# Designed miniproteins, single chains, continued (2), part 69

Each design is a single chain, and the fold is of that chain. pLDDT is the mean over its residues in the fold that is shown.

## One batch from the design tools (miniprotein)

Design m6380
Fold by ESMFold2-Fast:
Structure m6380 (fold): chain A 74 residues (1-74)
Amino acid sequence: MEFVERAGPAIDAIAKNDITAAVLATDLRRKLEKGEVTPEEAAEIQAQIDKLVAESNKADAELRRIMAEYERER
């Protein structure tokens, strides 16, 4: 089944990046509430979260492309 071979990496990338971004976002909010992080550190972590979200969005676009190709092949 070629679909599993093509879609697998994209699905894994989406799940991994989404989970990692959510964990970082939750941890950042908690640290901000406690005053345990500087504004510069918070901005750096937020940039990492934004990058992970962007990578997840790219993987989602790739998955949708693969799904569209699969549907065209019946």
Scores: mean pLDDT 79

Design m6381
Fold by ESMFold2-Fast:
Order: C-alpha cells, then structure tokens, then sequence
Structure m6381 (fold): chain A 88 residues (1-88)
C-alpha cells in the first residue's frame, strides 16, 4: 500500500539519523526490524489508523529530535493497541 511504502521510507530516514548519531549497525538493524514488524502488524489490524499514527509519531521523534526513548514508547503503545484489537 502507499501507506506502507511511506512508512518504510520514514524507517530508512530514521535509520540514517541513528547511524549519523553514532548508533551501532546492530542497534539500527534491530530498530528497522522492530518498526517494520510494527507497521505490518498495524496494517493487518482491524483498526490500523491509531497504531499507524503512533508509528508515524515514533519515526518523526527519531528523524526530527533523535528521541529514542519517545520513539520506543510510541512503538510499544502501537503494538499494545494492535494486540488489544486482536483479542477484542
């Protein structure tokens, strides 16, 4: 989907920002894998709008602010919403 392609582009921008900030390649790859899984899980959920919004905010936090803590918290929140949606 166009949304998936857009978010994958933002992951690559976030990964590049992390590398320029001196993050190890292994940490960057772990982030890329985690964020990609979060996107695919959100797109498969019954209400993708909220978790996709949180993922976008997570990526923006890394790209604009370098805020790893905020990014991780937002990705976790998106994942919890997807899990809750699958149970309900």
Amino acid sequence: SSTRAELLGLIQQAADTMRKAGEADSDVQQFVNTATLAIDRALASKDPSIPLGLIRQSLDALINDGDKTKSASLLTAASLIVIGDEID
Scores: mean pLDDT 84

Design m6382
Fold by ESMFold2-Fast:
Structure m6382 (fold): chain A 75 residues (1-75)
Amino acid sequence: GPVDEAEVLLALGLIYLSIGKLDYQRGNKEAAIEAYEKAIELFRRAIEVSTDPQVRAEAERLLKEAEEFLKKVKA
């Protein structure tokens, strides 16, 4: 179709992952947690709707990265 849902979700997840990293660097831990949780949600949705093995694999790698950042900020 004119829009690939999995690719859009992946791109949005990357934006939120970047927002989370910036908030964490600025000391905004609560905002970083919210952004990382949103990124995790978006990457999970991208995995669920992806029909492309490469897009799925990328989303799975980014999900693990976002989960590690969330774990680090909560520690």
Scores: mean pLDDT 87

Design m6383
Fold by ESMFold2-Fast:
Structure m6383 (fold): chain A 65 residues (1-65)
Amino acid sequence: MSIRESAARLGLSMGTVRAIARALGLSGPEGLRRALEYVAAGHPDPRVTDQLSPAQRAALARLLA
């Protein structure tokens, strides 16, 4: 599965995914995959929420509900 497909399932832009990956200290394509898996698993991590705007947080919460 592509990184774009995983991001689309969570309603996230590639820019947002890259910001989350950087906050988690992850780089490269595998880092982006790991960041998406972490977000999809619903881990309560402030490094993730700090990278999201209020609108992005609301959209993600709606999709994961």
Scores: mean pLDDT 71

Design m6384
Fold by ESMFold2-Fast:
Structure m6384 (fold): chain A 87 residues (1-87)
Amino acid sequence: PINMDDVNRSLDLMSQSVFNIMRKHLPQDVADELESLERARRAALRAGDYAEAARHARRMSELAREAGFDDLAASYDALSDRLAAKA
């Protein structure tokens, strides 16, 4: 079996790096909401609630699009669709 704690730790470090870069260019409230949604998405995924994880990913896509990060928004939309398929 894959150690999901190690996987989650690696993904958290990667996400933190991305959010650190984004914080230089985004309003603090937008950056904080994206970080909060990422934490909620990961918590839902750990609980096996793919439907909730998909909803959080969709909201992240909306915020990324509003901030002008269209490629990132498309990535979150694809993630949301993939997670919804597992629900």
Scores: mean pLDDT 74

Design m6385
Fold by ESMFold2-Fast:
Structure m6385 (fold): chain A 88 residues (1-88)
Amino acid sequence: SRLDFLLELADELGSLLEAFEKGEVSPEEVAERLRALADRAASRGFDALAERLRRAADLFLEDPVRGLLELGAIDVELAIRAYLLRKE
């Protein structure tokens, strides 16, 4: 379902953020994983979310702080979307 995909995506983003905060992955590895997640989002019809994930990947390569801020904003968006879907 759309909800299940958003929850899986949120879990994967959370794990990726934790790994980056611990220094376990480079900004380049974060960008690669974000692009893979964007491709999965696009395949599920979440085109705007996919574009946002690709933008976050580009930001991580240019400035990891800006990349983290964008990922935080995406995480909040996913939480709101999942909350709204659960109310149906």
Scores: mean pLDDT 84

Design m6386
Fold by ESMFold2-Fast:
Structure m6386 (fold): chain A 62 residues (1-62)
Amino acid sequence: DEERARAEEERRKRKLEEEIEEGMKLIEEAVELTAEIRSKQKYPSGEALAEEARKLREEREE
């Protein structure tokens, strides 16, 4: 029956749309975080970069 076929198609479409929306939300969050990080790390000094490198080195040894 067309009714059953339509219900099945609509259910599949809903699941697909939910997955797409979830993926899009994650992408938007990643873009927002990246923009925020870039804004905060505007023109990092050599000292700031050296401190980051030191932190990563200590983390590896721990």
Scores: mean pLDDT 71

Design m6387
Fold by ESMFold2-Fast:
Structure m6387 (fold): chain A 83 residues (1-83)
Amino acid sequence: MEKALIERLRELGLSDKQIEQFLNVLKGENKEAQDELRKWLNEQAEKNKLLFLLKLAKEIAEYLGDEEKLKLLEKAIEKLKKE
């Protein structure tokens, strides 16, 4: 499951370091992990690219049936839209 997600994140133009950090946050599945995800996203340039990548990652999570990752991505998308 994670291998397919990693491959698709690479196709979206994410670096290996960004992919590892993203997956580590998702594996935590707690408030601190969610806060780290938001901080990581907010530190990046080009909010429109981040929003696009998050939406695509959400579709991948839905396709893989990963409900916990889907919840984290939905919260990240909502937070980014309000900024």
Scores: mean pLDDT 64

Design m6388
Fold by ESMFold2-Fast:
Structure m6388 (fold): chain A 92 residues (1-92)
Amino acid sequence: MELAEKAAEYARSLGIDATAVKVENKEEARQAVIDAQATAILGVGKIGSKIALEVGKELNIPAYDGGETLEGAKAAIERLKADGVRRVLVIS
């Protein structure tokens, strides 16, 4: 939870619209993408990263693995910024 919130805060500091949500399964993650109108998904933590990659593939949106550390999450945010992402959902 805290890692996703810190990642979203970092993304916002770079001018990216970011929402952090804790999810338990792919259905919750899919709904959160729709509710946020996100154009990309970033997962943090082992479960969050796995769900993000699976949901991104199902919805045909870019998905990023933020890893299990703040440094990994920041690196993923730099990658999605370079890819032109303007709105991201961060899940944990």
Scores: mean pLDDT 87

Design m6389
Fold by ESMFold2-Fast:
Structure m6389 (fold): chain A 55 residues (1-55)
Amino acid sequence: SAKERRERLIEQNRQTIAQLREQAQTTTGLSKLVLELMIGGTEYVRERLEEALRK
């Protein structure tokens, strides 16, 4: 169902954020900035998906 699909996407998104954070800890300079921007973007998507599940 659509709800189950959104729940799976949220879980996958959380895992992606964890991986990006791990990479950011071992990276410096411009590459770290790019990773942190990606983390922010993925967290924003997760928050919106969680809000959609509240319907």
Scores: mean pLDDT 78

Design m6390
Fold by ESMFold2-Fast:
Structure m6390 (fold): chain A 84 residues (1-84)
Amino acid sequence: SMAREKAEEYRKKAEEAFRKAVEAKAAGNYREAAEYLREAQRYLEEMLEAMVEAGELSEEEAEELKEAARRQTEARVAELEAKA
């Protein structure tokens, strides 16, 4: 379905942003790494919304997953920003 293709596209974008965050952290660019983690979180939320459109998740399930991932991302960003 088109919604499944959209979810796969956002998954790839999230993976790319996460890869860039890992590379930035390895280079000591903690602020840049934090920005890429926030970008990965945005793409993850778009992926979850597309999965709801595809009928693979309920809206309630998607919101719970977004909240859990957001809390984890915020904690990781705070750790990186403290080092910047």
Scores: mean pLDDT 89

Design m6391
Fold by ESMFold2-Fast:
Structure m6391 (fold): chain A 104 residues (1-104)
Amino acid sequence: SVERLLIVLRLELVALETDIMLWPSNPEAARAGVLSTLRAIIDTLAELARAETNPEVRAILEQTRAWLEEVLARMGTASDEEFLELAREAARKIRETLKRVEAL
């Protein structure tokens, strides 16, 4: 279950990075994709935290989820430049979280 959810999270990260790459050609679709994918990632992180038995791993997942919820809130009022920067920062944080969780 946890292993399957980690695979889902990795695929969602790829989707997020793809949405970011779409920005120069279709900013409207890229924005919609980033928001949709981040909501999916937040849901996957919540499911992972509930399935996880290691309290250290659970804390990392819950911390990343809470931070991404704050990022989504900031995105609602952000300029296009700020939105893209927040999206890239979110992708970096998700990648860092995956590395930290897989090391434990």
Scores: mean pLDDT 90

Design m6392
Fold by ESMFold2-Fast:
Structure m6392 (fold): chain A 71 residues (1-71)
Amino acid sequence: EEEELAEQIRKNLKVTTDAALTTVSDAAIRHAVREALRQKHLGEKTVRVVVSEDVDATTRAGVLVEAKILP
């Protein structure tokens, strides 16, 4: 569901392990969402996406993704 979609979007955004929120563009987010919808076989859906910085500073900077499928 939405959690699986969010995880797939996160994976699609992460080209390398060093990808940080500051390097993520709106175009990259749109592309990652389209690919995630295709990969999850959800077809044409309207999705609300929130991308935020992973603040766990003990390891490596990353991104957190939250996705909600709209009716």
Scores: mean pLDDT 63

Design m6393
Fold by ESMFold2-Fast:
Structure m6393 (fold): chain A 97 residues (1-97)
Amino acid sequence: SMSEKRRKVAALVAAIGVLLAAGINSESEEEREAAARAIEELARETAELLRELGASEEKVAEILEAGRRLAEAVRAGDAEKAKEEFLKLAKLVDEAL
């Protein structure tokens, strides 16, 4: 159902936030890379669900790019940029719903 997909999107965004926190608090490059890859995967799943909910291809592309930028910030250990990119991703998701 549409309500189940919307709930799944909210859960995916929350999970991305948890992975962000784990990544930026890690001193391990391997752990940051694992968090970044997981973030990219969840961002892709979020974008697909939003497409199914009727989001435009332009909005889907913006969400995928925001997820990629967030993952890059996490890989770099840039906590300030990672938090900024996460807020942008969350806003784009809210606008697409």
Scores: mean pLDDT 89

Design m6394
Fold by ESMFold2-Fast:
Structure m6394 (fold): chain A 116 residues (1-116)
Amino acid sequence: MSPEEVRARLRAILDELLADPRARPFHRLIDVEALNLPEALEIVPNPVSLESIRAAVESGEIRTAEEFRAAMEQMVENVKRLFSEDHPIRIDAEELWERVAPRLEALIAEERASRA
């Protein structure tokens, strides 16, 4: 699989996620100021959103399916650090991960197979 083909596949996943109404809370960075948490940046030192992931894919900062998965995992983990287990945003983040993770694992396997 070429770097251009990987990028095209990552863009397709991002376009689908950005069109999913269930993913709307994750489009932009969490507004830590609106949460009124003085330690929010210490809890979430690496803020990640779907738009920031898309920017990283376009800039070439994210080049592989493995790097893309790591960014998506960080986004979900950040939500888990900021919100309780019963909070709607955390439930939405965990459900999003359950839907996207199998697709990312399949893409990672396809990319690895193309190199060996």
Scores: mean pLDDT 79

Design m6395
Fold by ESMFold2-Fast:
Structure m6395 (fold): chain A 92 residues (1-92)
Amino acid sequence: MEAAEDAYKSVKEKLEELIKSGDLEKAYEAGVLLGDALNVASEEVKEAVLKAIEEAAKKDPEVALAVIKGALSALKDEEVKAKLEELKKKIE
């Protein structure tokens, strides 16, 4: 059903909108929602979302950092937490 590809496109589009707005509070809030979603996502969807966040960090590390901080506040999956913490360290 291409769920991972659909998740990648949706998250990429949302992150691009956040980059255009420069709204760090909205970026953090979007991150919280992504963290909640990642707690119940398949491994393929988790990888797709992480890829979209990594690509956003290359374009706008400040917006990506706000999203990552939001996601980490809601995230319970220790593997995804570890990957986001590593990405956070690369952009701080």
Scores: mean pLDDT 83

Design m6396
Fold by ESMFold2-Fast:
Formats: sequence, C-alpha cells, structure tokens
Structure m6396 (fold): chain A 86 residues (1-86)
Amino acid sequence: EIEFTPEELEKLKKEDEELKKLAEELKKNPSKEILVKAAITLLEILAKKLKTLSEEQLEEWKKRIEETEPEKINELLREFSEEIKK
C-alpha cells in the first residue's frame, strides 16, 4: 500500500494538525487522492521551514507528485527529503 514512512508521519503529526487528520484518513482509508494531498502539504511545510528550495523547484516537485504513479510517491518524497538536506 501507498504510505508515508513512519518517521515522516510522526513529524507531520507533531507539527501540523491538518496533516494529522490526513495521516489518520490514510490509515483508515488509504486512497491515492488523500496521499497526493498529504504529500503536497508536506512539501509546502518543509519548503517553508527550510527555505532551501526556490518557488520554481517547489512547483516542479508538486507536479511530479501529482503526475507520478501512486506507488512512487513515497520514493519521490524520499528524494525530496535528500535534496533539501543538501
């Protein structure tokens, strides 16, 4: 099934109550639509906190998540996490 990593979900729950609701929905009814919405929200929060990405780069990552196969969303989030670490 399509899921965020446990560590990512824990961070999201602590920092944003809206993401907590999305994480709970993913556990009860894992849907592709909810996963995409949660992933985009995570990208926006991480970009806002870290300020390491340009707006153009952030929009490209959002498009990649929207266009990608749901099974690859977790992999894209991992790639995004690695890119913002640099």
Scores: mean pLDDT 66

Design m6397
Fold by ESMFold2-Fast:
Structure m6397 (fold): chain A 84 residues (1-84)
Amino acid sequence: EESKKWYEAAKKALEVLESSKNPDPRVLELLKKAGEAAKEGDLSKMASLVTAAGIEAVALGVEGKEEESKSASEAVKTFVKEAK
């Protein structure tokens, strides 16, 4: 049941981001949508949303929002680690 693992990975990623001091609202939204896509069994949509969250994390760093970027990157890495 791969969809269950992906959904739980998204939940853990969200918890990591929500526990940070400066969670970016856009990255939170993308990871929540990724979790819903995983629950629906739409792994392609989930992958696109997680990729978008990773791109947003990089954009935050480029904008000089280092703490938000680091928190978002850690959440995305947690998703990838827990999903496998």
Scores: mean pLDDT 81

Design m6398
Fold by ESMFold2-Fast:
Structure m6398 (fold): chain A 72 residues (1-72)
Amino acid sequence: STFLDRLRELLARTEITPEEQAILEKVDKEANSIEELKKIYLDLIRNNKVSPAVQLYLTLKILELEKEKKNS
């Protein structure tokens, strides 16, 4: 969607640290469902690893998984 595209563009323009990049890669690899994403998100919160870039990416992933689940 246009909203998702804007979020992706915002993330692409955000300075991402190597640590944040590793987190994004872990989310892509392991978060194949909303439940798996929740587990990763809680772990990130517990370890104080939720930066603005990480939060933006997690939001994108949630929206993409929800769209996939509701896909016609």
Scores: mean pLDDT 76

Design m6399
Fold by ESMFold2-Fast:
Order: structure tokens, then C-alpha cells, then sequence
Structure m6399 (fold): chain A 53 residues (1-53)
């Protein structure tokens, strides 16, 4: 479970980093939550990625 959670978070981060715009980052965050990433974690990652541009 710990390894699976880390993998999901890593995959979500990579997908969000590859997003073309803010809307795509938000869609990736929603998909991450659907896949099992905690909503709070997905939100923090999305905000971080958007800040990096």
C-alpha cells in the first residue's frame, strides 16, 4: 500500500508536469483523486506544478 501510494503520487506528478495548461493540470488532479491519491495531496501537487509553469 505504501509503495502503491507512492507510485500513484509519482504518476500524478509526472502527468501534471506534462500538462499543457492550468485546466489540464486540474483534470489530471481530478483523475489522480479518482485513481486513489488523497484529494488534499492532489491539490498541493497541482498548485506546485502550476507555480512552476
Amino acid sequence: SDAERAELIRAAFEEMQGAADDAAVERAADRAVDAGVPADSARVIANYVRDQR
Scores: mean pLDDT 81

Design m6400
Fold by ESMFold2-Fast:
Structure m6400 (fold): chain A 72 residues (1-72)
Amino acid sequence: VAEALKQVAELASDPNSAEKIAELAATLSEEERKKVLEAVGEAAREVAASLPPDAPEEVAAQKLSERLREKA
């Protein structure tokens, strides 16, 4: 789970990551996928709450990556 979260954090900053995220998800169990999705959702909410509404998408992606690494 921790290693998967680190990989998702790296992919979160890459706009071409959707297929790579799907491949990573396919290697995880159902329980691990649920934990990863919950962690990503929570990190996204925390980032949204901490950034101004006009923050650049690149800054939001970077903060999301940092939060996911912290949870890993």
Scores: mean pLDDT 68

Design m6401
Fold by ESMFold2-Fast:
Structure m6401 (fold): chain A 98 residues (1-98)
Amino acid sequence: MDAEKALKDAKEGAEAIVEKAENGDSAEKLVGATLRAVGAAVHLKYIVGASEEATEKVFEGVTEATKGAFSGDVKKAKEGAEKLIKGAEEAVKSGLKA
């Protein structure tokens, strides 16, 4: 289902951002992971019909994870990734209730 795919893409994107941050990978390698996470967030908001609160958490998580990864702050990248994953799970649950 589209919602399950969006949740999977959000989780895999978040995990990839953390992995690239931990490995000290270049900003170019982070772009692909970030775009995947952003694409999942957009899909959750506009296709799944997720709540505004849940979608805001997803976008905040993407922003924090990306800032952490680009600054070499692995802890911040992990905190952002966890927020992204939690927001995505809440987004799928809110969309399924509609």
Scores: mean pLDDT 74

Design m6402
Fold by ESMFold2-Fast:
Structure m6402 (fold): chain A 82 residues (1-82)
Amino acid sequence: AEENDQKVVDALLSLLSKGMTQAQIAAALGVSAAAITALALKYLAGLSNAEIAAKLGVSTATVEAQIALAISKLLDLLNANK
C-alpha cells in the first residue's frame, strides 16, 4: 500500500538523519546491508526493482525478496513501539 511506502520512507530517513549507516540500520533490523541499500534505492531514489537489480548486479527476485524482508522488519518495529 502507498501509505506503507510513506512510513518506510519516513522511518528510513529518520534513522539516516540520526547518523546511522545503512549497515547499522541493517543490523538493527536483522537484514543484510544490501537489503537496506535496495530499500533506499526504491523509496528514496524512486528506482524500480528491475533498475535496482541492474545497478546491484543481482536478479529482480533477489531485490524483491530483500526489499520485502526489510519492509516487514521495519513495519514490525514501528508496530511494536505503539
Scores: mean pLDDT 77

Design m6403
Fold by ESMFold2-Fast:
Structure m6403 (fold): chain A 63 residues (1-63)
Amino acid sequence: RELEERIRRIEEEMREKIREARDAALALAQETGDWEGAQRLGAARMGEYAKEAEERIKKLLEE
């Protein structure tokens, strides 16, 4: 129903934020020369965005 549509929007926003995090990690690697550290930071941010999306979906479900 409408809840499903809202969930799709949250997932889409998450995907966009993941792309942004990836881009930021790339920029960080170029700035610092620490490619491994940049990859770890990117992975951490992706995890945070996934968690944020889960929280949003949970709130939607509990409304």
Scores: mean pLDDT 78

Design m6404
Fold by ESMFold2-Fast:
Structure m6404 (fold): chain A 68 residues (1-68)
Amino acid sequence: SQQGSDLETFEIVVRRAVQELLAAGREDLAAELRARAKEIRESTSDPREALRLVTEEVRRVFAEVEAA
């Protein structure tokens, strides 16, 4: 189902972003992203909205890496 696909994509996006942040030595941002992903998952029952919000958070975090 679309809901199952969105949830799976959410988990993949978070896992890959966390791995890239850890590889970049940004354990602080990896922890922040994990905490934010958990908050998003707990704050919304809509998997599509959760995916949208976490995608935006990933963009924000990587922009912070590039600005450093």
Scores: mean pLDDT 83

Design m6405
Fold by ESMFold2-Fast:
Structure m6405 (fold): chain A 79 residues (1-79)
Amino acid sequence: SAAERARAIAEEALRKAEEVEKVVSDNSVPVEEKIKKLKEFVDWFNETFGTNLPVPVGTEELLALLEEVRERAEELLAE
């Protein structure tokens, strides 16, 4: 059903966001790997939700991206 698909996409978005937060917060991970992970996540998110969000270059932009992900997931889970 559409509701089951929406829930699956929301759960995937939240899981991917948690993975990104973990990677970017890990000081042992090279900067290049963090950037790659962020870009892959943003590209996936933009394709999935039809958005055009930039790849975050700082903490404030990253927090804004993660907030957008949570809001979109919350909307899908409310359906």
Scores: mean pLDDT 80

Design m6406
Fold by ESMFold2-Fast:
Structure m6406 (fold): chain A 92 residues (1-92)
Amino acid sequence: LTPEQDLEARIALVEIQVAITRKAVERLEKKGANPELIEEAKKYIDEADKHVRQAEASLAAGKLDEAQRHIDRATELVRKASELVDKAEKEA
């Protein structure tokens, strides 16, 4: 496995996770879930998406260490957003 192929696969996986989490947030917002939790989750998802885009750009430029840092940050942000989504779903 090359480092480039590993990073490309990780970026693709996190991009999918961002899309799934964003969809969950949109569904909960339409149901009138806790607005404070929804707004916080949106901020984490938007920041995660920015880091995914930065990871893609860094990888394309051959900057593997920068790509790794961005994808690690995106992964953490998606996790935080998912925790807020889970909490919002349980508040009923």
Scores: mean pLDDT 87

Design m6407
Fold by ESMFold2-Fast:
Structure m6407 (fold): chain A 68 residues (1-68)
Amino acid sequence: MLSPDQQRVQALAEALRRRFAADDPELQRVEAIRQEMLANPDMSEAERRALMDQIRDAVDAALARERA
């Protein structure tokens, strides 16, 4: 089973996929981070936090662009 962090990333990626086109660069970035977390299940807490911060930044960028 996926870790709680990986499950959160997956849920976020699915939410973005429903809202944005498949080729959206922010959606692609979130998906890339999700794949990185899946490839490295033994990732440290600090590394997971950094990736989650990158996802948050990508989501914020997508939302800011949508409001423009």
Scores: mean pLDDT 70

Design m6408
Fold by ESMFold2-Fast:
Structure m6408 (fold): chain A 86 residues (1-86)
Amino acid sequence: NEKLKALLQKQAQEAEEEAAALEKAGKYEEAAKVYLMLGNLMSTHLDSLNATPEEAAEVYNKAGELYEKAGKLEEAAKAYQLALLL
């Protein structure tokens, strides 16, 4: 489904831009939430996004690191666990 692929690619790009902007602003918890959503999107739609499990795992690890910076250790652990399951 070419229309779905285009929508997913747009959503992934917008999420990357939003997460990067939030991280630059020091909004680590909000940035982590956006990276977590992006990781979920990638892991669910690997073929449509031309993404690999390794790339999705890297995004989950980024979410975990940002949750740690925000002091959200339980959320960080969950993000790291999602990366390990790929």
Scores: mean pLDDT 87

Design m6409
Fold by ESMFold2-Fast:
Structure m6409 (fold): chain A 80 residues (1-80)
Amino acid sequence: PIEKKVSSVEEAIAVVAQLKPKKIFIEAPQSQQAKAEEISKALKEKFPEIEVHQPQSGNLTGITLARAIPEDALILKISE
């Protein structure tokens, strides 16, 4: 999967528009779950054809989780 760090809704939209992934996974610390939910909603509204998975706390890039995530998927890491 492709990993990208984003800090805003606008940055997330720009990354998705450039890469055109089939699936998006959002990774955020518990303190940023509200921002992750906001980004998830914006992406679902802007790109209804793309499968956006529910935001989850924790690291989605672990070896076991990376194998469960398709190689052509985008992982958005929400900062601060």
Scores: mean pLDDT 70

Design m6410
Fold by ESMFold2-Fast:
Structure m6410 (fold): chain A 67 residues (1-67)
Amino acid sequence: SLAKKIEERLIELIRKRGYELTPEGKRVVRQIAEGLASLGGPDEELLETIVKQLINTGRGRLIVPLP
């Protein structure tokens, strides 16, 4: 579904920045993805803005790289 693709893209963008979603962040991302999918989907600029907001609101946590 479009919602699943948006959710996976947001998770990918978070991980590329060295972060992982908190449990609350995962719930929020799913809700955002469903909402954006119902509106026909976002552009990449909006997705980047959402990623920054998730990190800045503590819904993403910096992770230590695995060996």
Scores: mean pLDDT 79

Design m6411
Fold by ESMFold2-Fast:
Structure m6411 (fold): chain A 85 residues (1-85)
Amino acid sequence: ADAILTLSSPTKATLTLTSPDSGVYSFSIGSTTYAIIIDTDTKKVILLNSNGNIIGEGTLSGNTADLDLTGITSTDIGTYSVSKL
């Protein structure tokens, strides 16, 4: 996996990248697909739902980002494999 997302609560997640690189990443919870946009220049990390709405934001520090989540419709706590597109 290019990254791992650990959803610790409905409002908090930690993203761990194997190697920080700018781009679009994706993961799924059940049948719902999410996108993560990473910009290594600005250190911005944005989580998007399937409609392209921002539901999470964070700042990259080294190879990790702590994300504050809002508007996520899933309450599933867990660890998700993330792939770079």
Scores: mean pLDDT 83

Design m6412
Fold by ESMFold2-Fast:
Structure m6412 (fold): chain A 100 residues (1-100)
Amino acid sequence: EKADINKMSHEQVVALVKNLADLAISHAERLLEQGRISEEQYREIKELAEEAKRRADEALEKKASPEEVFEIAKEFLERLKELGFDGSATVVEQYIEELE
């Protein structure tokens, strides 16, 4: 019924993590333009997203399992929640839930 992460290629899971990171950045950019977050908060979200993308690329090079690459997305989501970026976290979480 849901997309089975174990049926995805390493490249597809890496693309998924990068898409989630880009989605979080785009959402944060809109919040910044609306004055709903500070430039510092935007920078924090962007730094977390870029770190997730970098870790996904490194995992692909190391031939990590699709599940191990997907854990990078889950860790990114938890970090957004820990920093209080609930709106960005909700967008990422909904996308992840559609795949589990």
Scores: mean pLDDT 75

Design m6413
Fold by ESMFold2-Fast:
Parts: C-alpha cells; structure tokens; sequence
Structure m6413 (fold): chain A 59 residues (1-59)
C-alpha cells in the first residue's frame, strides 16, 4: 500500500522510495518532477532521496 511504501522509504529503503516516486508521478502526470521532488523529498531521509527522484522520472 502507499502507506507501507512511505513508511519503508522513511526507514531508508531505496527500493520503496523509488516505487513511491513512480506512484506520485503516475498520480501527477502534468506536474514537473523536480518541483515534486523539492516538495516531498524533505519528508524522506537523505540516503533515499535520489532513489525517490529516479522513481519520479521512471513513470
């Protein structure tokens, strides 16, 4: 679920962070991925922020 992906990403799971990024991009197809990353990456630990950004660009 989205809640489980977010919890795992906050715990430092880069695979969960990437999947969360893909999910967010699929829900916001008209949004700029860099703006989404700036708004949401601060909720994640620094170690998984790059994986989250990769997920945003892979959707």
Amino acid sequence: SLEELFARAKAGDPEAARELGRYVAEQTPDADPDLIAKALEKLLPPSVREAFREGLREA
Scores: mean pLDDT 77

Design m6414
Fold by ESMFold2-Fast:
Structure m6414 (fold): chain A 95 residues (1-95)
Amino acid sequence: KKKIEEYKKKIKEVADKGVQALNDEAARHPELAAYLRGTARDVKASAEEAIKNPEKAPEYLKGIADGLKRVGDMTGSAELKAVGDEAEKLAEEIK
C-alpha cells in the first residue's frame, strides 16, 4: 500500500540527514571522526534493514534515534538531537 512507500521514503530521508550530520560533526571533531563515521555506517545499515524488513522498522529506527541522540549529547549538536527525535517519532508512527 501507499503507506509503505511513504515510510520507506521517510526512513531514507531521516537516515540521510543523520549520516550528513554525523559527517559534519566528524569534520568538526577530528578526535572523534572514526567513532562518528562508524555511527554513520551503522545508521545507514539500520535504515537499509528497516526498508527491507518493514515489520522491524520501528526497532531499527529506535536504534538510529538512540545513536544520533547519544552523539548529539556528546558533541552538543542540536542537529543530531533533532534528527534523532525525527527517527524516534517515525518509529512510533510506523504501525
Scores: mean pLDDT 84

